# Designed miniproteins, single chains, continued (3), part 79

Each design is a single chain, and the fold is of that chain. pLDDT is the mean over its residues in the fold that is shown.

## One batch from the design tools (miniprotein)

Design m10733
Fold by ESMFold2-Fast:
Parts: sequence; C-alpha cells; structure tokens
Structure m10733 (fold): chain A 111 residues (1-111)
Amino acid sequence: SPAYQKTIDAAKSIANEILETLKADIAKGLTKETYEKILSIVSSKTDTPLAARIAAVYVVGAHLLGYPLTPENIEKAAKHAAESVLNDLTEISMNLADYDKFVKAVKALFS
C-alpha cells in the first residue's frame, strides 16, 4: 500500500542492519539475548519514526521465528506498527517490554 511505503522502506533498512550486526546471534533464533540486542539497536535510531522502528522489530522477530519475509508480511508488520502507534502506545509498549509478550505478539501477527 502506498500509505505504508515509507514505513516499509525504513523498517527494511533497519531490519537489514540488525540482521547484519547480529549475524552470529540470528543463528540461535529469537532468544531473550538476541531480543535485547534488537531493542538496543532500534532504540539508537532516534531520528527514525517510531512506527518504522517497531515494524523493524516485528520483521526481525518474525524472520528469527521462521516466518517468511514476503512483501505481504512486511506490510502487515508496518500496518500493525502504524495502527498501534496511532491507537494504543501502551499496548505496543507492553508487548515490547517483555520477551515472552513480544514472542507471543509476533506469533499472533504472523500465524
């Protein structure tokens, strides 16, 4: 969707940086240690819109759980992040505050 294209492009850029930076960790899958490193990298991107940063976290999480990085799945992450930022920052913050909640949220979005 044209409405999400900038968020998608920014999320893909951040996701690629995370996957390259954490190359050794990604072989282990979505562990708590890898999750904390993902959040650290994303938190450093203060000049990037929040929706794109959240979308990147979901895209990387999905990839590490074995979900395909199709254009449809990337747009799904971008749409979810944009809607969450607009409607409920508390809900998205709660899902990202805890490793188990994050894994559950990623599985719910992509299953």
Scores: mean pLDDT 80

Design m10734
Fold by ESMFold2-Fast:
Structure m10734 (fold): chain A 96 residues (1-96)
Amino acid sequence: SIEELREKVREILEKYYEEMHKVKTEEEKIELANKTLEELMSVVTEEQLPALAEALSREELELLLTVSRITLENPKSEEQKRFAEAVREITQEKLS
């Protein structure tokens, strides 16, 4: 269900928010974002993103946008790049 997806995504984003405050370098920042996006990709498909975005809070959407933007600075794979682009587009639309 969308509620179960939201809860999993929330846990991933809360962990990201806490860990981002411990990051010291640009490389560590990108690595953390890439790792977070990989975790998101394991629980959410691109097709589920629009419905998930409707269920997320503004703060959760802003974190997703941040993760996607940072990941796009140096994506580890073409799949990660495509997913990050989809996340960025959907979150930007909702935050407008």
Scores: mean pLDDT 86

Design m10735
Fold by ESMFold2-Fast:
Structure m10735 (fold): chain A 78 residues (1-78)
Amino acid sequence: SEEEARRRAEEEEQRRAGQRTAAAYARGLTIQAAKSTPEEAQRLLAQVDRLAAGPFGEGARRGLEEGKALVAAEEAAK
């Protein structure tokens, strides 16, 4: 039905939005961890781990890897 198709489209968009938000947050936390003390870095990365265990874990894992890549690129440029 049209209603069923709309509901599926809305659910898919909400899922994509959640994944994008989780990715952005995980990326930011990962970059911040690289600039933090070891104790603060552990706390920030623990937040990423919690996001990765959640419903938007795919996004969080992508954000973590993107953050790691950005940190590595920044270090290589210095």
Scores: mean pLDDT 87

Design m10736
Fold by ESMFold2-Fast:
Structure m10736 (fold): chain A 81 residues (1-81)
Amino acid sequence: MTLEDLQEDLKTLEKYLERIKAGELDEQEIRDLLQYVSEIAEELGYTKLSEQIKNMPVTRESAERAIRMTMNLIEHEIRDL
């Protein structure tokens, strides 16, 4: 992953976090979001976190938690570049 890719993912996750807080995501969008977040974690080498995210219940609370955890990982990866 490039620095530009990581910054774009971070911005995308921040927008999803805002949409979750606004109650704008349906169940299918939450499923797709959890899948997307799990793929970012896997790509960064956090296989255990990716598996945990895939096994989370399809809820707003799970999506918010998964996003926050993944954003922290992306921020650490950017810092270490």
Scores: mean pLDDT 82

Design m10737
Fold by ESMFold2-Fast:
Structure m10737 (fold): chain A 84 residues (1-84)
Amino acid sequence: MEEEIEKELKSLTEKELEDAIKVLDKMISQGDQKIEQLRQQIEENKDDQAKVQRLQEELAKLEELKAIAERYKERLKKILEEKK
């Protein structure tokens, strides 16, 4: 499965890889803004334990998605370097 994905990514042009990296950079930046907003909401709602739990779950999910995007970006950067 990983070999199939890597083959597909290697078939992308340099321009397509650069464009994909730019999209991921924008998504990561937007994710950082959302994470900061969630952290502020947690601080503002410290007295509401149920709300804090829901916000913490949303924060954890968003941090996981950001980590996935970061790993994907690094993979694309490596493939782009191999094409140069």
Scores: mean pLDDT 80

Design m10738
Fold by ESMFold2-Fast:
Structure m10738 (fold): chain A 83 residues (1-83)
Amino acid sequence: GEKREALLAALREVLARLEAAQTLEELEAAVEELIRALLEYDPDVKKAIGDVLDIIGLLIENEDKPFEERKAALIAYVRRLLE
């Protein structure tokens, strides 16, 4: 469906941005895009909310981690969403 195709395209763009990110500000921008994509394009509203809460939890868990660990955690999360 149209929304599913838009979601997958947006998730792939977010993954590319996360992989290219060199700063925490760039990671933050990519996460903001990820949350918007999930809420706008996921046809399953309950799943979208659950995924957003998981992302928030991941950010809290990694708040004091080095940039590379925070980036790796976010990349791993988006890769799982694409499966």
Scores: mean pLDDT 85

Design m10739
Fold by ESMFold2-Fast:
Structure m10739 (fold): chain A 93 residues (1-93)
Amino acid sequence: TPLVEEALERIRNGEFKFSDEEINKVLQEIFGIAPIPKNLPENVRQATLLYALGLYAYYVLKDKELAKKAFEGALELDPEHELAAKLLEKLEK
């Protein structure tokens, strides 16, 4: 998927900030689901995309290091993201 692959390359290069349009398009390409509600705080919307990209990297691409970068980025944006924290801990073992 071209948008997912481009977003993952940006994360690999340390870029964790995406526009609302990019977040919605990438999430739709990954899951085929409705966009994240725009009434959520920006940091939560950004962290949700990074978490989703981390799941894609880990489960689809089998890329543990890229998944770690994505989950670390999610926690930098939303330190309360418990799911990203749990998966990052699991990947560091």
Scores: mean pLDDT 79

Design m10740
Fold by ESMFold2-Fast:
Structure m10740 (fold): chain A 107 residues (1-107)
Amino acid sequence: ALAEVEAWVELAREILRASEGDPLEGAERGLALWRERASRSEEAARRAEEMERDLERGAELLGEETARAINLIQETLGERGGEAATLVARAGAALLERLREAAAARA
C-alpha cells in the first residue's frame, strides 16, 4: 500500500511536469506514464490502451482512476495523506484538462 502510494505521487509529479508544455504533448506524455504504471496489471494496461484510443473516454477513465488513487492515499496515510492526495488530484485535473483540449483540437 505505501509503495503504491509513493508510485502514485511520483506519477503525479511527472504528469504535472509534462503538462507544463504543449497540451497535446502533455496529454501524450501523461498517457505514456500512465501506461508504464499499468504494465504491472493486465486490467490497468487495457484501461491505458482505451485512454489512448479514445481521448474523451480516456478522460472519464482517468477521472475514475484519480478518485481510486486519492481513496488509497487516504486509507493508507489518513490525515498525513493530504499533500499526496492534493498532488494526485492536481495531476489528474491537469491531465483531464489536457485530454479535453487535445480531443477538441483533433475534432
Scores: mean pLDDT 68

Design m10741
Fold by ESMFold2-Fast:
Parts: sequence; structure tokens; C-alpha cells
Structure m10741 (fold): chain A 87 residues (1-87)
Amino acid sequence: SSLLERLRAAYERARARLAAATTREEVVDVIDQLLNFFLVEAMENQDEAAKAITLEAAREVRAAVEAGASKEELLGIMDRAMARLLA
């Protein structure tokens, strides 16, 4: 499969896990795992644009988590990152 197909599949799986998550720790863990997967995939495919988008999303998530952001706010960051990756 293409890089974008793999990223989208991982994102859809993470969205299902996030819908089932009941604690803040579970939400943060799912997002951290997803971002790490994106970063590894981007690096292995030498996709500098995907890497840059992923690192920017990771910085936004970190800042939002530190500010006490809701699950919905964190999902919004990931939705925007995915839209940029698919653009």
C-alpha cells in the first residue's frame, strides 16, 4: 500500500480506539502511538513533507495536553494533521 493509505488506515484504527477510551491517559497514549507510527513511516519512506507535518502535529498535541485540552480538542488536532497529510 502507499504511504498515505497506511497513514489513513492507522488513523482510522486510532479513531476507533479513541472513541472507546475512557481516561485521559488512554487518549494521550493512543495519540502518542499514532504520531510515532506516522513519524516512523515518514522517515522510512524519506517523505520530508509528511515528517514535517507529523512533527508539527506532535508539538501541537504536546502543548494542548500541557494546557489540559479535551479529547475532542486533541482529535481536532489529529483530524487537521491527517487532512494536511492527504492534501
Scores: mean pLDDT 85

Design m10742
Fold by ESMFold2-Fast:
Structure m10742 (fold): chain A 99 residues (1-99)
Amino acid sequence: MEVKLSPAAQKVYDKVREFLEKLRAEKKEGSFIVEEDGYVGAARATPSGAGAFAVADKNGLLRLEADPTPEGRRAAIEAANEVLKKVGKLTKAGSLPEP
């Protein structure tokens, strides 16, 4: 998503991106959440190295980036739901439809 971020939003974006890159390099499962100046970022990584991150504000999602894999898409839904819950804009973006 190519939208101009405020400096505060960019700072959150950079933090979650760096954390995700670190987890992916290590092939580690993990999650990270950061809250700064009204912005919320979340990152999710799987043991396979697939991952995603999201950044949101009070109006909703500003960024959502995911690896183009089923695991990456699942991580993206989880990250998006986490940031939207934190900013009070929870959505049911849908998770994997399988039980």
Scores: mean pLDDT 73

Design m10743
Fold by ESMFold2-Fast:
Structure m10743 (fold): chain A 58 residues (1-58)
Amino acid sequence: MTMLRAIGGDEVARELSGGKAMDIANGIKNGKYKSPEELVKDYGISRKLAERLFEKFG
């Protein structure tokens, strides 16, 4: 399945660099986001990327 490419997963992952990645990291650390699915909802990123970010910063 190529869903990541269908929604621009690679480009979304690259564009999450800098301030956006920091905002996500801070939100996870502070318990603002309870699950990776909330990151998908708020930022429109793939579930896999959201889960990886949540694991890294949670």
Scores: mean pLDDT 64

Design m10744
Fold by ESMFold2-Fast:
Structure m10744 (fold): chain A 97 residues (1-97)
Amino acid sequence: MSREELDAEVDRALALMAVSLAYKILKTKGKDLSPEDRENLARLLEKAADLFEKVAERTGDEKYRQAAENLRKAAESLREGKIDEALKQVEKAYDLL
Protein backbone atom coordinates (compact mmCIF):
# COMPACT_ATOMS: atom_id res chain seq x y z
CA MET A 1 0.00 0.00 0.00
CA SER A 2 1.35 3.43 -0.97
CA ARG A 3 1.46 6.35 1.48
CA GLU A 4 -1.40 8.02 -0.45
CA GLU A 5 -3.47 4.82 -0.22
CA LEU A 6 -2.85 4.66 3.55
CA ASP A 7 -3.79 8.34 3.99
CA ALA A 8 -6.99 7.73 1.99
CA GLU A 9 -7.85 4.71 4.18
CA VAL A 10 -7.37 6.76 7.38
CA ASP A 11 -9.55 9.60 5.99
CA ARG A 12 -12.21 7.02 4.98
CA ALA A 13 -12.19 5.47 8.47
CA LEU A 14 -12.49 8.87 10.18
CA ALA A 15 -15.32 9.94 7.85
CA LEU A 16 -17.19 6.64 8.43
CA MET A 17 -16.85 7.08 12.21
CA ALA A 18 -18.31 10.61 11.95
CA VAL A 19 -21.22 9.40 9.76
CA SER A 20 -21.95 6.49 12.14
CA LEU A 21 -21.96 8.84 15.15
CA ALA A 22 -24.24 11.33 13.34
CA TYR A 23 -26.62 8.52 12.30
CA LYS A 24 -26.83 7.25 15.91
CA ILE A 25 -27.53 10.75 17.29
CA LEU A 26 -30.20 11.43 14.63
CA LYS A 27 -31.91 8.07 15.27
CA THR A 28 -31.87 8.40 19.09
CA LYS A 29 -32.38 12.17 19.61
CA GLY A 30 -33.38 13.67 16.24
CA LYS A 31 -36.56 15.45 17.41
CA ASP A 32 -34.98 16.53 20.73
CA LEU A 33 -31.94 18.20 19.14
CA SER A 34 -31.59 21.90 19.94
CA PRO A 35 -30.69 24.36 17.14
CA GLU A 36 -27.12 24.46 18.54
CA ASP A 37 -26.90 20.64 18.56
CA ARG A 38 -28.18 20.57 14.95
CA GLU A 39 -25.51 23.12 13.91
CA ASN A 40 -22.76 21.09 15.64
CA LEU A 41 -23.99 17.89 13.95
CA ALA A 42 -24.17 19.70 10.57
CA ARG A 43 -20.52 20.77 10.98
CA LEU A 44 -19.54 17.17 11.80
CA LEU A 45 -21.24 15.98 8.58
CA GLU A 46 -19.48 18.72 6.54
CA LYS A 47 -16.10 17.59 7.95
CA ALA A 48 -16.96 13.99 6.98
CA ALA A 49 -17.89 15.23 3.48
CA ASP A 50 -14.51 17.02 3.18
CA LEU A 51 -12.75 13.75 4.13
CA PHE A 52 -14.73 11.72 1.57
CA GLU A 53 -13.89 14.29 -1.15
CA LYS A 54 -10.19 13.76 -0.35
CA VAL A 55 -10.73 9.98 -0.58
CA ALA A 56 -12.46 10.41 -3.97
CA GLU A 57 -9.55 12.54 -5.25
CA ARG A 58 -6.91 10.03 -4.12
CA THR A 59 -8.72 6.81 -5.16
CA GLY A 60 -10.67 8.06 -8.21
CA ASP A 61 -13.77 6.35 -6.77
CA GLU A 62 -16.78 8.56 -7.57
CA LYS A 63 -18.95 6.93 -4.86
CA TYR A 64 -17.06 8.94 -2.20
CA ARG A 65 -17.82 12.22 -3.98
CA GLN A 66 -21.52 11.17 -4.13
CA ALA A 67 -21.41 10.28 -0.41
CA ALA A 68 -19.89 13.72 0.34
CA GLU A 69 -22.69 15.46 -1.62
CA ASN A 70 -25.37 13.57 0.35
CA LEU A 71 -23.67 14.51 3.66
CA ARG A 72 -23.60 18.21 2.65
CA LYS A 73 -27.34 18.01 1.87
CA ALA A 74 -27.91 16.36 5.26
CA ALA A 75 -26.02 19.22 6.98
CA GLU A 76 -28.25 21.80 5.24
CA SER A 77 -31.42 19.85 6.18
CA LEU A 78 -30.25 19.80 9.83
CA ARG A 79 -29.76 23.58 9.82
CA GLU A 80 -33.33 23.91 8.47
CA GLY A 81 -34.67 21.59 11.22
CA LYS A 82 -35.62 18.88 8.68
CA ILE A 83 -34.47 15.93 10.79
CA ASP A 84 -36.18 13.13 8.81
CA GLU A 85 -34.75 14.46 5.52
CA ALA A 86 -31.27 14.76 7.09
CA LEU A 87 -31.50 11.13 8.28
CA LYS A 88 -32.48 9.97 4.76
CA GLN A 89 -29.51 11.84 3.24
CA VAL A 90 -27.11 10.27 5.79
CA GLU A 91 -28.59 6.83 4.94
CA LYS A 92 -28.08 7.50 1.20
CA ALA A 93 -24.42 8.41 1.86
CA TYR A 94 -23.90 5.28 3.98
CA ASP A 95 -25.52 2.99 1.34
CA LEU A 96 -22.96 4.24 -1.25
CA LEU A 97 -20.07 3.01 0.96
Scores: mean pLDDT 86

Design m10745
Fold by ESMFold2-Fast:
Structure m10745 (fold): chain A 97 residues (1-97)
Amino acid sequence: SMAEARRLIEEARQRIANGDYRGVNDLLYEALRIYKELGDDRGVAEVLLELGEVYASRGDKEKAKKLYEEALALYEKLGDEEGVARVRANLERVEKL
């Protein structure tokens, strides 16, 4: 199921790269569910950050901020300073939407 979660994220990224957002949220929420079942906090944080970026790209500030805040809490728990910095940069960008 770890390999399945990675494939779902790769498919979502390919669709986003092609400007096709159809089913992207469904793919990412499925990957999120798998990482939660596995207890993979890093995987969960990464998917939450990517979901936040998708909502931000659509102008949905409130949903993006909530997802970023959840990702931030997980990266802080993990001591992942790079992840924390990335989320904070995205929070600053979403305030300008």
Scores: mean pLDDT 87

Design m10746
Fold by ESMFold2-Fast:
Structure m10746 (fold): chain A 94 residues (1-94)
Amino acid sequence: SRMERLEELLEELGELRLELYKKEHPDLSEEELEEVREELEREKRITLEKVRSGEISPEDAEKVLELTIKVLKDPSKFEEYVEEAKKLYEEREK
């Protein structure tokens, strides 16, 4: 159940990151955009493999991805979201 959600979140994150790169770099070439797409797809595969291998828990991956997507959708709250993520990490390590 979690794996399907993680794949969906990683796809949303990849699309969002690509759109932000296009807006920040409007003169970016098609070749450079293709390299970015390939990098994002590689990162997605690596993350899913780490979850499947047990290196990263599905619950932690889901939380991190959800927070990252929130930050990218509303960068004005970047500091708030980072502090929330840090607090969650500290609570788990105690």
Scores: mean pLDDT 76

Design m10747
Fold by ESMFold2-Fast:
Order: structure tokens, then C-alpha cells, then sequence
Structure m10747 (fold): chain A 83 residues (1-83)
């Protein structure tokens, strides 16, 4: 459906944007808290993987997109706590 195609396109855009932002967060955290940086890096990888799955799998695009958003939010929250 057009809605699913739009969601998959949004997942691809959010993946690329968050991969870049996530890499920057991990790099900055690694200077002050390497353990937090490693945990954030795992959440960033999980979010990017979920967004990639949302783009690749139309039947489960919404489920994977929601999962990606959740992991991205968890990465951002953990990064703020470590600052």
C-alpha cells in the first residue's frame, strides 16, 4: 500500500539520520564514559537494524519501525544520563 511504501521510505531516512547521529553520540561518550559508549553503540546498532528490517519487510514494516524508534529513544536517554 502507499502507506506502507511511505513508512518504508521514512524508515530508510530515519536509519540514515540516526546512524550518523548515533555514531556522533558514541564518539563523544567514548571520551568520557567508554562503558556507556559501548551500551549506546549496541542500542544504535539495534535501532539501525530495526529500521533496515522495516524497509526490507513490507508485511512487518510498522512493527520494525516502532522497534527502531524505541531503540533510538533508549540510546538517546542513556547518552543523556552518561553526560
Amino acid sequence: SSATEALRAQAAADRDAFAARGAAMVAELNKIDPEAAERVARLVEAAVTAYTNAEADPAHAQTYYDLGRRYAAEAEALAREAR
Scores: mean pLDDT 89

Design m10748
Fold by ESMFold2-Fast:
Structure m10748 (fold): chain A 69 residues (1-69)
Amino acid sequence: GPVEEAIRKALEILKENPDNRTVVLAALHDALEVAKDNPEVRSKLEEAYQAARRGDIEKAIELLEEVLG
């Protein structure tokens, strides 16, 4: 569905651009917007956003993969 597709796209962007904070945070923001009606997914995406904001890209990727199953 659209939420899973947005999360997969964000994962690809994070893996391809781990050092580009602007691009990483923008990708996570886009995923958060798509998941706005799913509070459980939004909660994990917000946690991934905070991890990425502090430079913990590995944790952000882990959280996105966890949401996808």
Scores: mean pLDDT 86

Design m10749
Fold by ESMFold2-Fast:
Structure m10749 (fold): chain A 98 residues (1-98)
Amino acid sequence: SEEKELLEKNKETSKKATEEGRRKTRELLRERMSEEEVEHTERGVRRVRELSPYGIGELVRGMSRALGRILSPEEGKELEREGEELEEKYRREGEELL
């Protein structure tokens, strides 16, 4: 049905938004830490099985807490804010498809 096709397209768009959000989060992390530290952080986050399509803020918050010895509290809060902005951007783009 037409509704089913729209739902499938929405799921695909959500997946792409999640992948782009992850890529942007890596880019933000690379600005603030070494590639080795980014890889270590990504491995830690992969243990969290449940990431929503727009869960970039949760991912960034988790990373900031795990990196408490690498990032200052101020840098961690800034990274969380940037993650929340990306999450809102992709949420809005997803809503425009409905």
Scores: mean pLDDT 58

Design m10750
Fold by ESMFold2-Fast:
Structure m10750 (fold): chain A 65 residues (1-65)
Amino acid sequence: SAALRAERERLLAEILRLQEEQAAVADRVAADPDDAEARARLAELVERIDALTARLVALEAELAA
């Protein structure tokens, strides 16, 4: 369906944006491993990317059916 394809496009764009933020925050952690705020943000980004990736997999299964 067009709605599911549009959702997939939005989901992929959000994952890409979060991955770009993750790379920037990972660089901050590498520069200062004691930056607790950066480390906490990195953990949040990993969890969010994992959750969105799981949603993408479920949506791809719906599109294939």
Scores: mean pLDDT 88

Design m10751
Fold by ESMFold2-Fast:
Structure m10751 (fold): chain A 61 residues (1-61)
Amino acid sequence: TYRITALEDGGIVDVRKGALPKGSVVEVDSLTLLPDGKHAQGVNAEGVYLIDLSKTEVEKV
């Protein structure tokens, strides 16, 4: 499991709900680095998230 914290508005984007505000925390079961090397895709039971690695803190828990 990975804990993702948004350091800026839109550091985490829920693909169905849109950009999450600064301070939002999401835990994902999987985290896959995207080909750009700047974003990752996080997945949990609630959905799919686009993670901006420059605007988030990522912790393995």
Scores: mean pLDDT 86

Design m10752
Fold by ESMFold2-Fast:
Structure m10752 (fold): chain A 63 residues (1-63)
Amino acid sequence: SMEEVNAEVDRWALAIREALRVAEEKGLPFDVAISVAATLVDRGITDPEEIRKEAERLVDEIK
């Protein structure tokens, strides 16, 4: 349905935004941000606060 498509787009947008923010804060390249965003979406994390925390954790694991 359109609601499901919109929810998926919003999930990706939020994941990309948070992953990019954390990568920028830590001076890491955009490919790391994209990898983190994909992992967040794959794991089905939808809560904004959990996305933020998990993005920070994943970036730290990569480095």
Scores: mean pLDDT 76

Design m10753
Fold by ESMFold2-Fast:
Structure m10753 (fold): chain A 65 residues (1-65)
Amino acid sequence: MEELKKAEEKLKAVVEENPNLELVKIEDKTFYIRDKSEDVTKSAADYLNAMALAYELGYSLKIVP
């Protein structure tokens, strides 16, 4: 569905704006991301922005180890 693709593209863009974040997979309207930073404060703003956008688009966001 085109709307789902646009939502996923927006979420990918937010995650990829921060080199400390990695998109692992998308499954069942859930984005799985990894925080690659050794200091969570460096990725916190982008993580919060991604989470807020995911919520608005009807997706969940999960951090994986």
Scores: mean pLDDT 73

Design m10754
Fold by ESMFold2-Fast:
Structure m10754 (fold): chain A 62 residues (1-62)
Amino acid sequence: MVTGTGTAGKSVATAVVDGTTLTVTVSGDGTPEQQRLAALQAAVDALEKALRRLKEEAEEAA
């Protein structure tokens, strides 16, 4: 399915990594390229947080 966004001027990036789903939404500031870069940056930060949580869970499970 495809949903077009044209009301708020925002970019959404969704990534699935080995069962981990990350969805990042950024405001439509600047050019589309800048929006993509911002979304990627936020996704990387979210991935770092997910890794930290997974490590904590693994330590508790062990």
Scores: mean pLDDT 63

Design m10755
Fold by ESMFold2-Fast:
Structure m10755 (fold): chain A 65 residues (1-65)
Amino acid sequence: MVDLVALFRTVPGVDEATARRIAGLVEAVGLDRIDEITPALLTTIPGVDAATAERVVALLRREFG
């Protein structure tokens, strides 16, 4: 079992509120569809810039891809 909020908080620039928003989006898409989570999709979340989005995608690929 992976705590998604705690996982995303390891990304520089991601605070608790942003981590919860990212976790919610990942759960809505589904971990079985992790390849649909792109940097462009993550940048729709307030507080997530392109660099942060790329780090989150890389982290998801390492943990679930």
Scores: mean pLDDT 80

Design m10756
Fold by ESMFold2-Fast:
Formats: C-alpha cells, structure tokens, sequence
Structure m10756 (fold): chain A 82 residues (1-82)
C-alpha cells in the first residue's frame, strides 16, 4: 500500500539521520525526524501524520530512553500505522 511505502521511506530516513549524525542530541535527532515526517507525508494521510507526530512528542518527553532506544521506539510507533 502507499502508506506502507511512506512508512518504509521514513524508516530509511531515520536510519540515515542516525548513522550520519552520531554526535546529535536526542532532541536534535527527534526534531529532524519530525521535519522529515512533515515533508514525506502527503495531505491525504494528514490524520496518520498528526497521530504519529503526537506519539513522537510524547516520546520526546521520556528522558529515560537512550538514543538507540528512542530510534527503536519511533520505528515501533511507525509500524502501528502500516
């Protein structure tokens, strides 16, 4: 489906951001991920996009997660919508 393709593209971008920016803080990382989600999601999936962004906002407030755990948690959120 188109939504599965969109989610796959976002996951690929997340992996790229993580690998290319090992020195970024968790806050810098999540803000870049949010920007990529805004850029990639088309208007017809606006509701899905808003739900994902809301879950990422909640996740960004959890200071107990490592950067690696944050990446995995974001991917799990994305998988809920495919």
Amino acid sequence: SELEEIIKKIKEEIDKIYEENPDWSKDEFIEKVKKKIEEIFPEEYKEVKENILEELEKLSKDKSLSKEELVEAIKKILDMFK
Scores: mean pLDDT 84

Design m10757
Fold by ESMFold2-Fast:
Structure m10757 (fold): chain A 65 residues (1-65)
Amino acid sequence: SAIKLVSDGLRAVGYVLETHEYRWEKTPKGKKLVLTARTDKELEAALEAKKYFERIGKDAEVYKE
């Protein structure tokens, strides 16, 4: 459902902010969340969080080292 999708997205964002290196980057539209992933598992979690952020009209970017 839409409610469960939003709830799951918020949990995914909270999880990556606790487990990943991140920074906020200034853009003409406001701020962009930049996430760094060092493992394939971290990349998977970061991409799920990015998908949610983009769905609600916010900017996010993921880099893999």
Scores: mean pLDDT 77

Design m10758
Fold by ESMFold2-Fast:
Structure m10758 (fold): chain A 97 residues (1-97)
Amino acid sequence: MVEEVRRFIEEQLEPALEEAAKLEKASTIVALNPEAREILREVAERARKEGREEEAEIAEKLINTPNNTELEFDSEEIQALIRVIAEALLLKAERAA
């Protein structure tokens, strides 16, 4: 199960990053349940510990943003966001195993 999720993320991550690189800006409305916010805190802590500053900043930005708030991301922030979401999905799968 975890290995299947990891393979799916690995297969989709590079194409998603290539598509994100074509975007100048994107916006989204934040809608995160408490479980998602806890997982993002763990992603942020891990990213900070490993020196992945852009990913840590994006994860922290999501955690600190109330639901129904619009966030705007530039091209580099969108790439960091995709990496953060991929790690969060893997971490959720590991917790369910």
Scores: mean pLDDT 76

Design m10759
Fold by ESMFold2-Fast:
Structure m10759 (fold): chain A 90 residues (1-90)
Amino acid sequence: AAAAHLEALNKKLEEQEEKLEEELRKAREEMLADPEAKALIDEIEAKYGEEYALMAAYLIKEGVPVEEIASMSEEEIKAKYYELLLKKDL
């Protein structure tokens, strides 16, 4: 039945959303343990808001240097974040 197929698709989408939320939360939590990463994330949150702070934490977790992110604009942080998400097939 079409209803059973839609329910299976919705469950997979929900699992993917939960996985992404878990990865973003974990990335920020791990990066806050690094004093240099924490300082940068806090500065980005103060300047651009929590959304960009989460993106920056993800970039650091994925191996982008803290110094590179510190030189980025909000637009560059957002662009790099989406680039890495697409590369990770999320």
Scores: mean pLDDT 75

Design m10760
Fold by ESMFold2-Fast:
Structure m10760 (fold): chain A 72 residues (1-72)
Amino acid sequence: SLLKEAEEHALQALQAAANGDKKSALEHGEKVVENLRKLGVPESSLKGLRGVVERLANSSPEEAQKVLDESL
């Protein structure tokens, strides 16, 4: 399922951000965007999501860990 793959990549992006791994967080975030695009999510919404991914990747590991903990 593309949605399940997007969810798994979202969790991996959060985990990478919590570990301070900006590159991995951005790579997994882009996989979320790719899967959502295939599901028909409009580009305007995907641009917003990319902004969130970039903000999360640049946030402190502590903030990312909080989001991850709230998602589990």
Scores: mean pLDDT 78

Design m10761
Fold by ESMFold2-Fast:
Structure m10761 (fold): chain A 65 residues (1-65)
Amino acid sequence: MIRAEATLAVALMAATVFGDEIEFRMEDGVLVITVKGGEQMLKIAERAAERLSEETGLEVRVRRE
């Protein structure tokens, strides 16, 4: 899949839906999702990571701040 298009779609969705609760960062080809919210945001980020990995072929990691 074309990573640039998928990354843009995710960035737009994250900015609109999650605000400052979730941060996306690329680190050495790995997409890192940092969650600043509670348990529900962590679960949402985990589902997003699974979907992103499947759609883009990127390695995606979730962490809680």
Scores: mean pLDDT 67

Design m10762
Fold by ESMFold2-Fast:
Structure m10762 (fold): chain A 79 residues (1-79)
Amino acid sequence: MEQLKQQVDQLSQQGAQLVGQALSSKDPEERQRLLEEATQLYEEATKLAQQLVQQGGASEQYLQDMQAQLDSARAMVEE
């Protein structure tokens, strides 16, 4: 359980860092690349978070928060 939660937290933090870098970038190609990479990290984090919740290792709110981050990143990619 602890390892799975740590993996989700690490992926989420990496995704957030990439989104921050993308929003600070003035290069459209760099921005798109960073947002796509962040989206992939959030997709993996959400998948693992769903497993963690199913196993009783986290709350539904934890999954909802992760899903919200993923949805936000996807919206930015679809510019």
Scores: mean pLDDT 82

Design m10763
Fold by ESMFold2-Fast:
Structure m10763 (fold): chain A 61 residues (1-61)
Amino acid sequence: MEVEELRKQAEMLEESSESARRVSEIYRKQGNTELSEGAERAAEEMERKSEELKRKAEELE
């Protein structure tokens, strides 16, 4: 039961990370470096959390 919830959370974080990277690219094209860097950091944090959740799900299998 928890394993499926962890996998769903990891998948949502992966999708959110991809969206944040796209937002970062848009800000970069606009020349807004500060917002671009902020979005990039958010994407990296979401990717890290996604990987942690995936590892926990595999450990519980």
Scores: mean pLDDT 82

Design m10764
Fold by ESMFold2-Fast:
Structure m10764 (fold): chain A 64 residues (1-64)
Amino acid sequence: GPVIVAEFESGAHARAAGGELVRAGLAEGYELVGDRTIRITGRDEAAGREAERLLRKGGARVLE
């Protein structure tokens, strides 16, 4: 699936968002690539688009 990188205001927000996307079944897991940045792989293209929409709605800065 698509790789999405997102930056948050805090590491706590980043971890919470990553965990929520995994629990929602949109991602298989998440990786911390910085103090406030996560990388996820969407389970498929539709899950990736929904994950990016939720991340943007939550105020994350989606990188690329």
Scores: mean pLDDT 83

Design m10765
Fold by ESMFold2-Fast:
Structure m10765 (fold): chain A 55 residues (1-55)
Amino acid sequence: GPVLHPIVAETVERLMREYGLSREEAEEVADRAGTLLATQDRPLSELYETAVRLL
């Protein structure tokens, strides 16, 4: 797949490890969270917390 931003890659790995998501599921949630943060002008440092809220 494409090279992920380091924060996105870390978020994907954490979602897989902590919530048992597949890579595809974790990447989808992280992508949705990233889009939401961009829309709300919020920093990528909130990506993991935002992704967890979308679960």
Scores: mean pLDDT 82

Design m10766
Fold by ESMFold2-Fast:
Structure m10766 (fold): chain A 92 residues (1-92)
Amino acid sequence: SLKELEEKIKAYEEKIKNSSGKEKAEAYTELGKAYIDLGLLLKSQGKYEEAIKYYEKALKAAEEALKIDPSNEEARILKLSSKKAIELIKEE
């Protein structure tokens, strides 16, 4: 649900503020996954511009995770998925 995604985003934003190293990288990765889920929900509603904004937020979260932990496999997958989602929406 939208409320569950909003609560999840807020929880990971708080964890990012209060963590470091691997835990912070994992929190950024989970935040990015929540942004992808929200973007998919918005896309399903025809809100393509808003969906793109959340995919861009997911991409940024993945990049922040990879700056902290370059070996984080989930963050690498998230970065690729976010880029592809943005590209596919921008094509008619």
Scores: mean pLDDT 87

Design m10767
Fold by ESMFold2-Fast:
Structure m10767 (fold): chain A 83 residues (1-83)
Amino acid sequence: DEILELVERATRLAREAIRAGRLTPEALRRGREAYQRASQYRVPRLPEVVGLAAVALESTRDPELAREVRELVERLLEIAAFG
């Protein structure tokens, strides 16, 4: 399952970015907002991954990690919108 493989990869990278960065209340708020927006697609595990990625993007100071996480989430949302 292509979606499952992308979800797994995005989850691993997002967790890595969070570990390398600083977790803040603002990052958690952005994660909750992203989770709610992604819930509209009704794809299993998608809201969790999108929420985690949003936290990662706010937490990380590594621009390359941020770019990779953003690209994976954009691809997941594209597949969800068309599939």
Scores: mean pLDDT 81

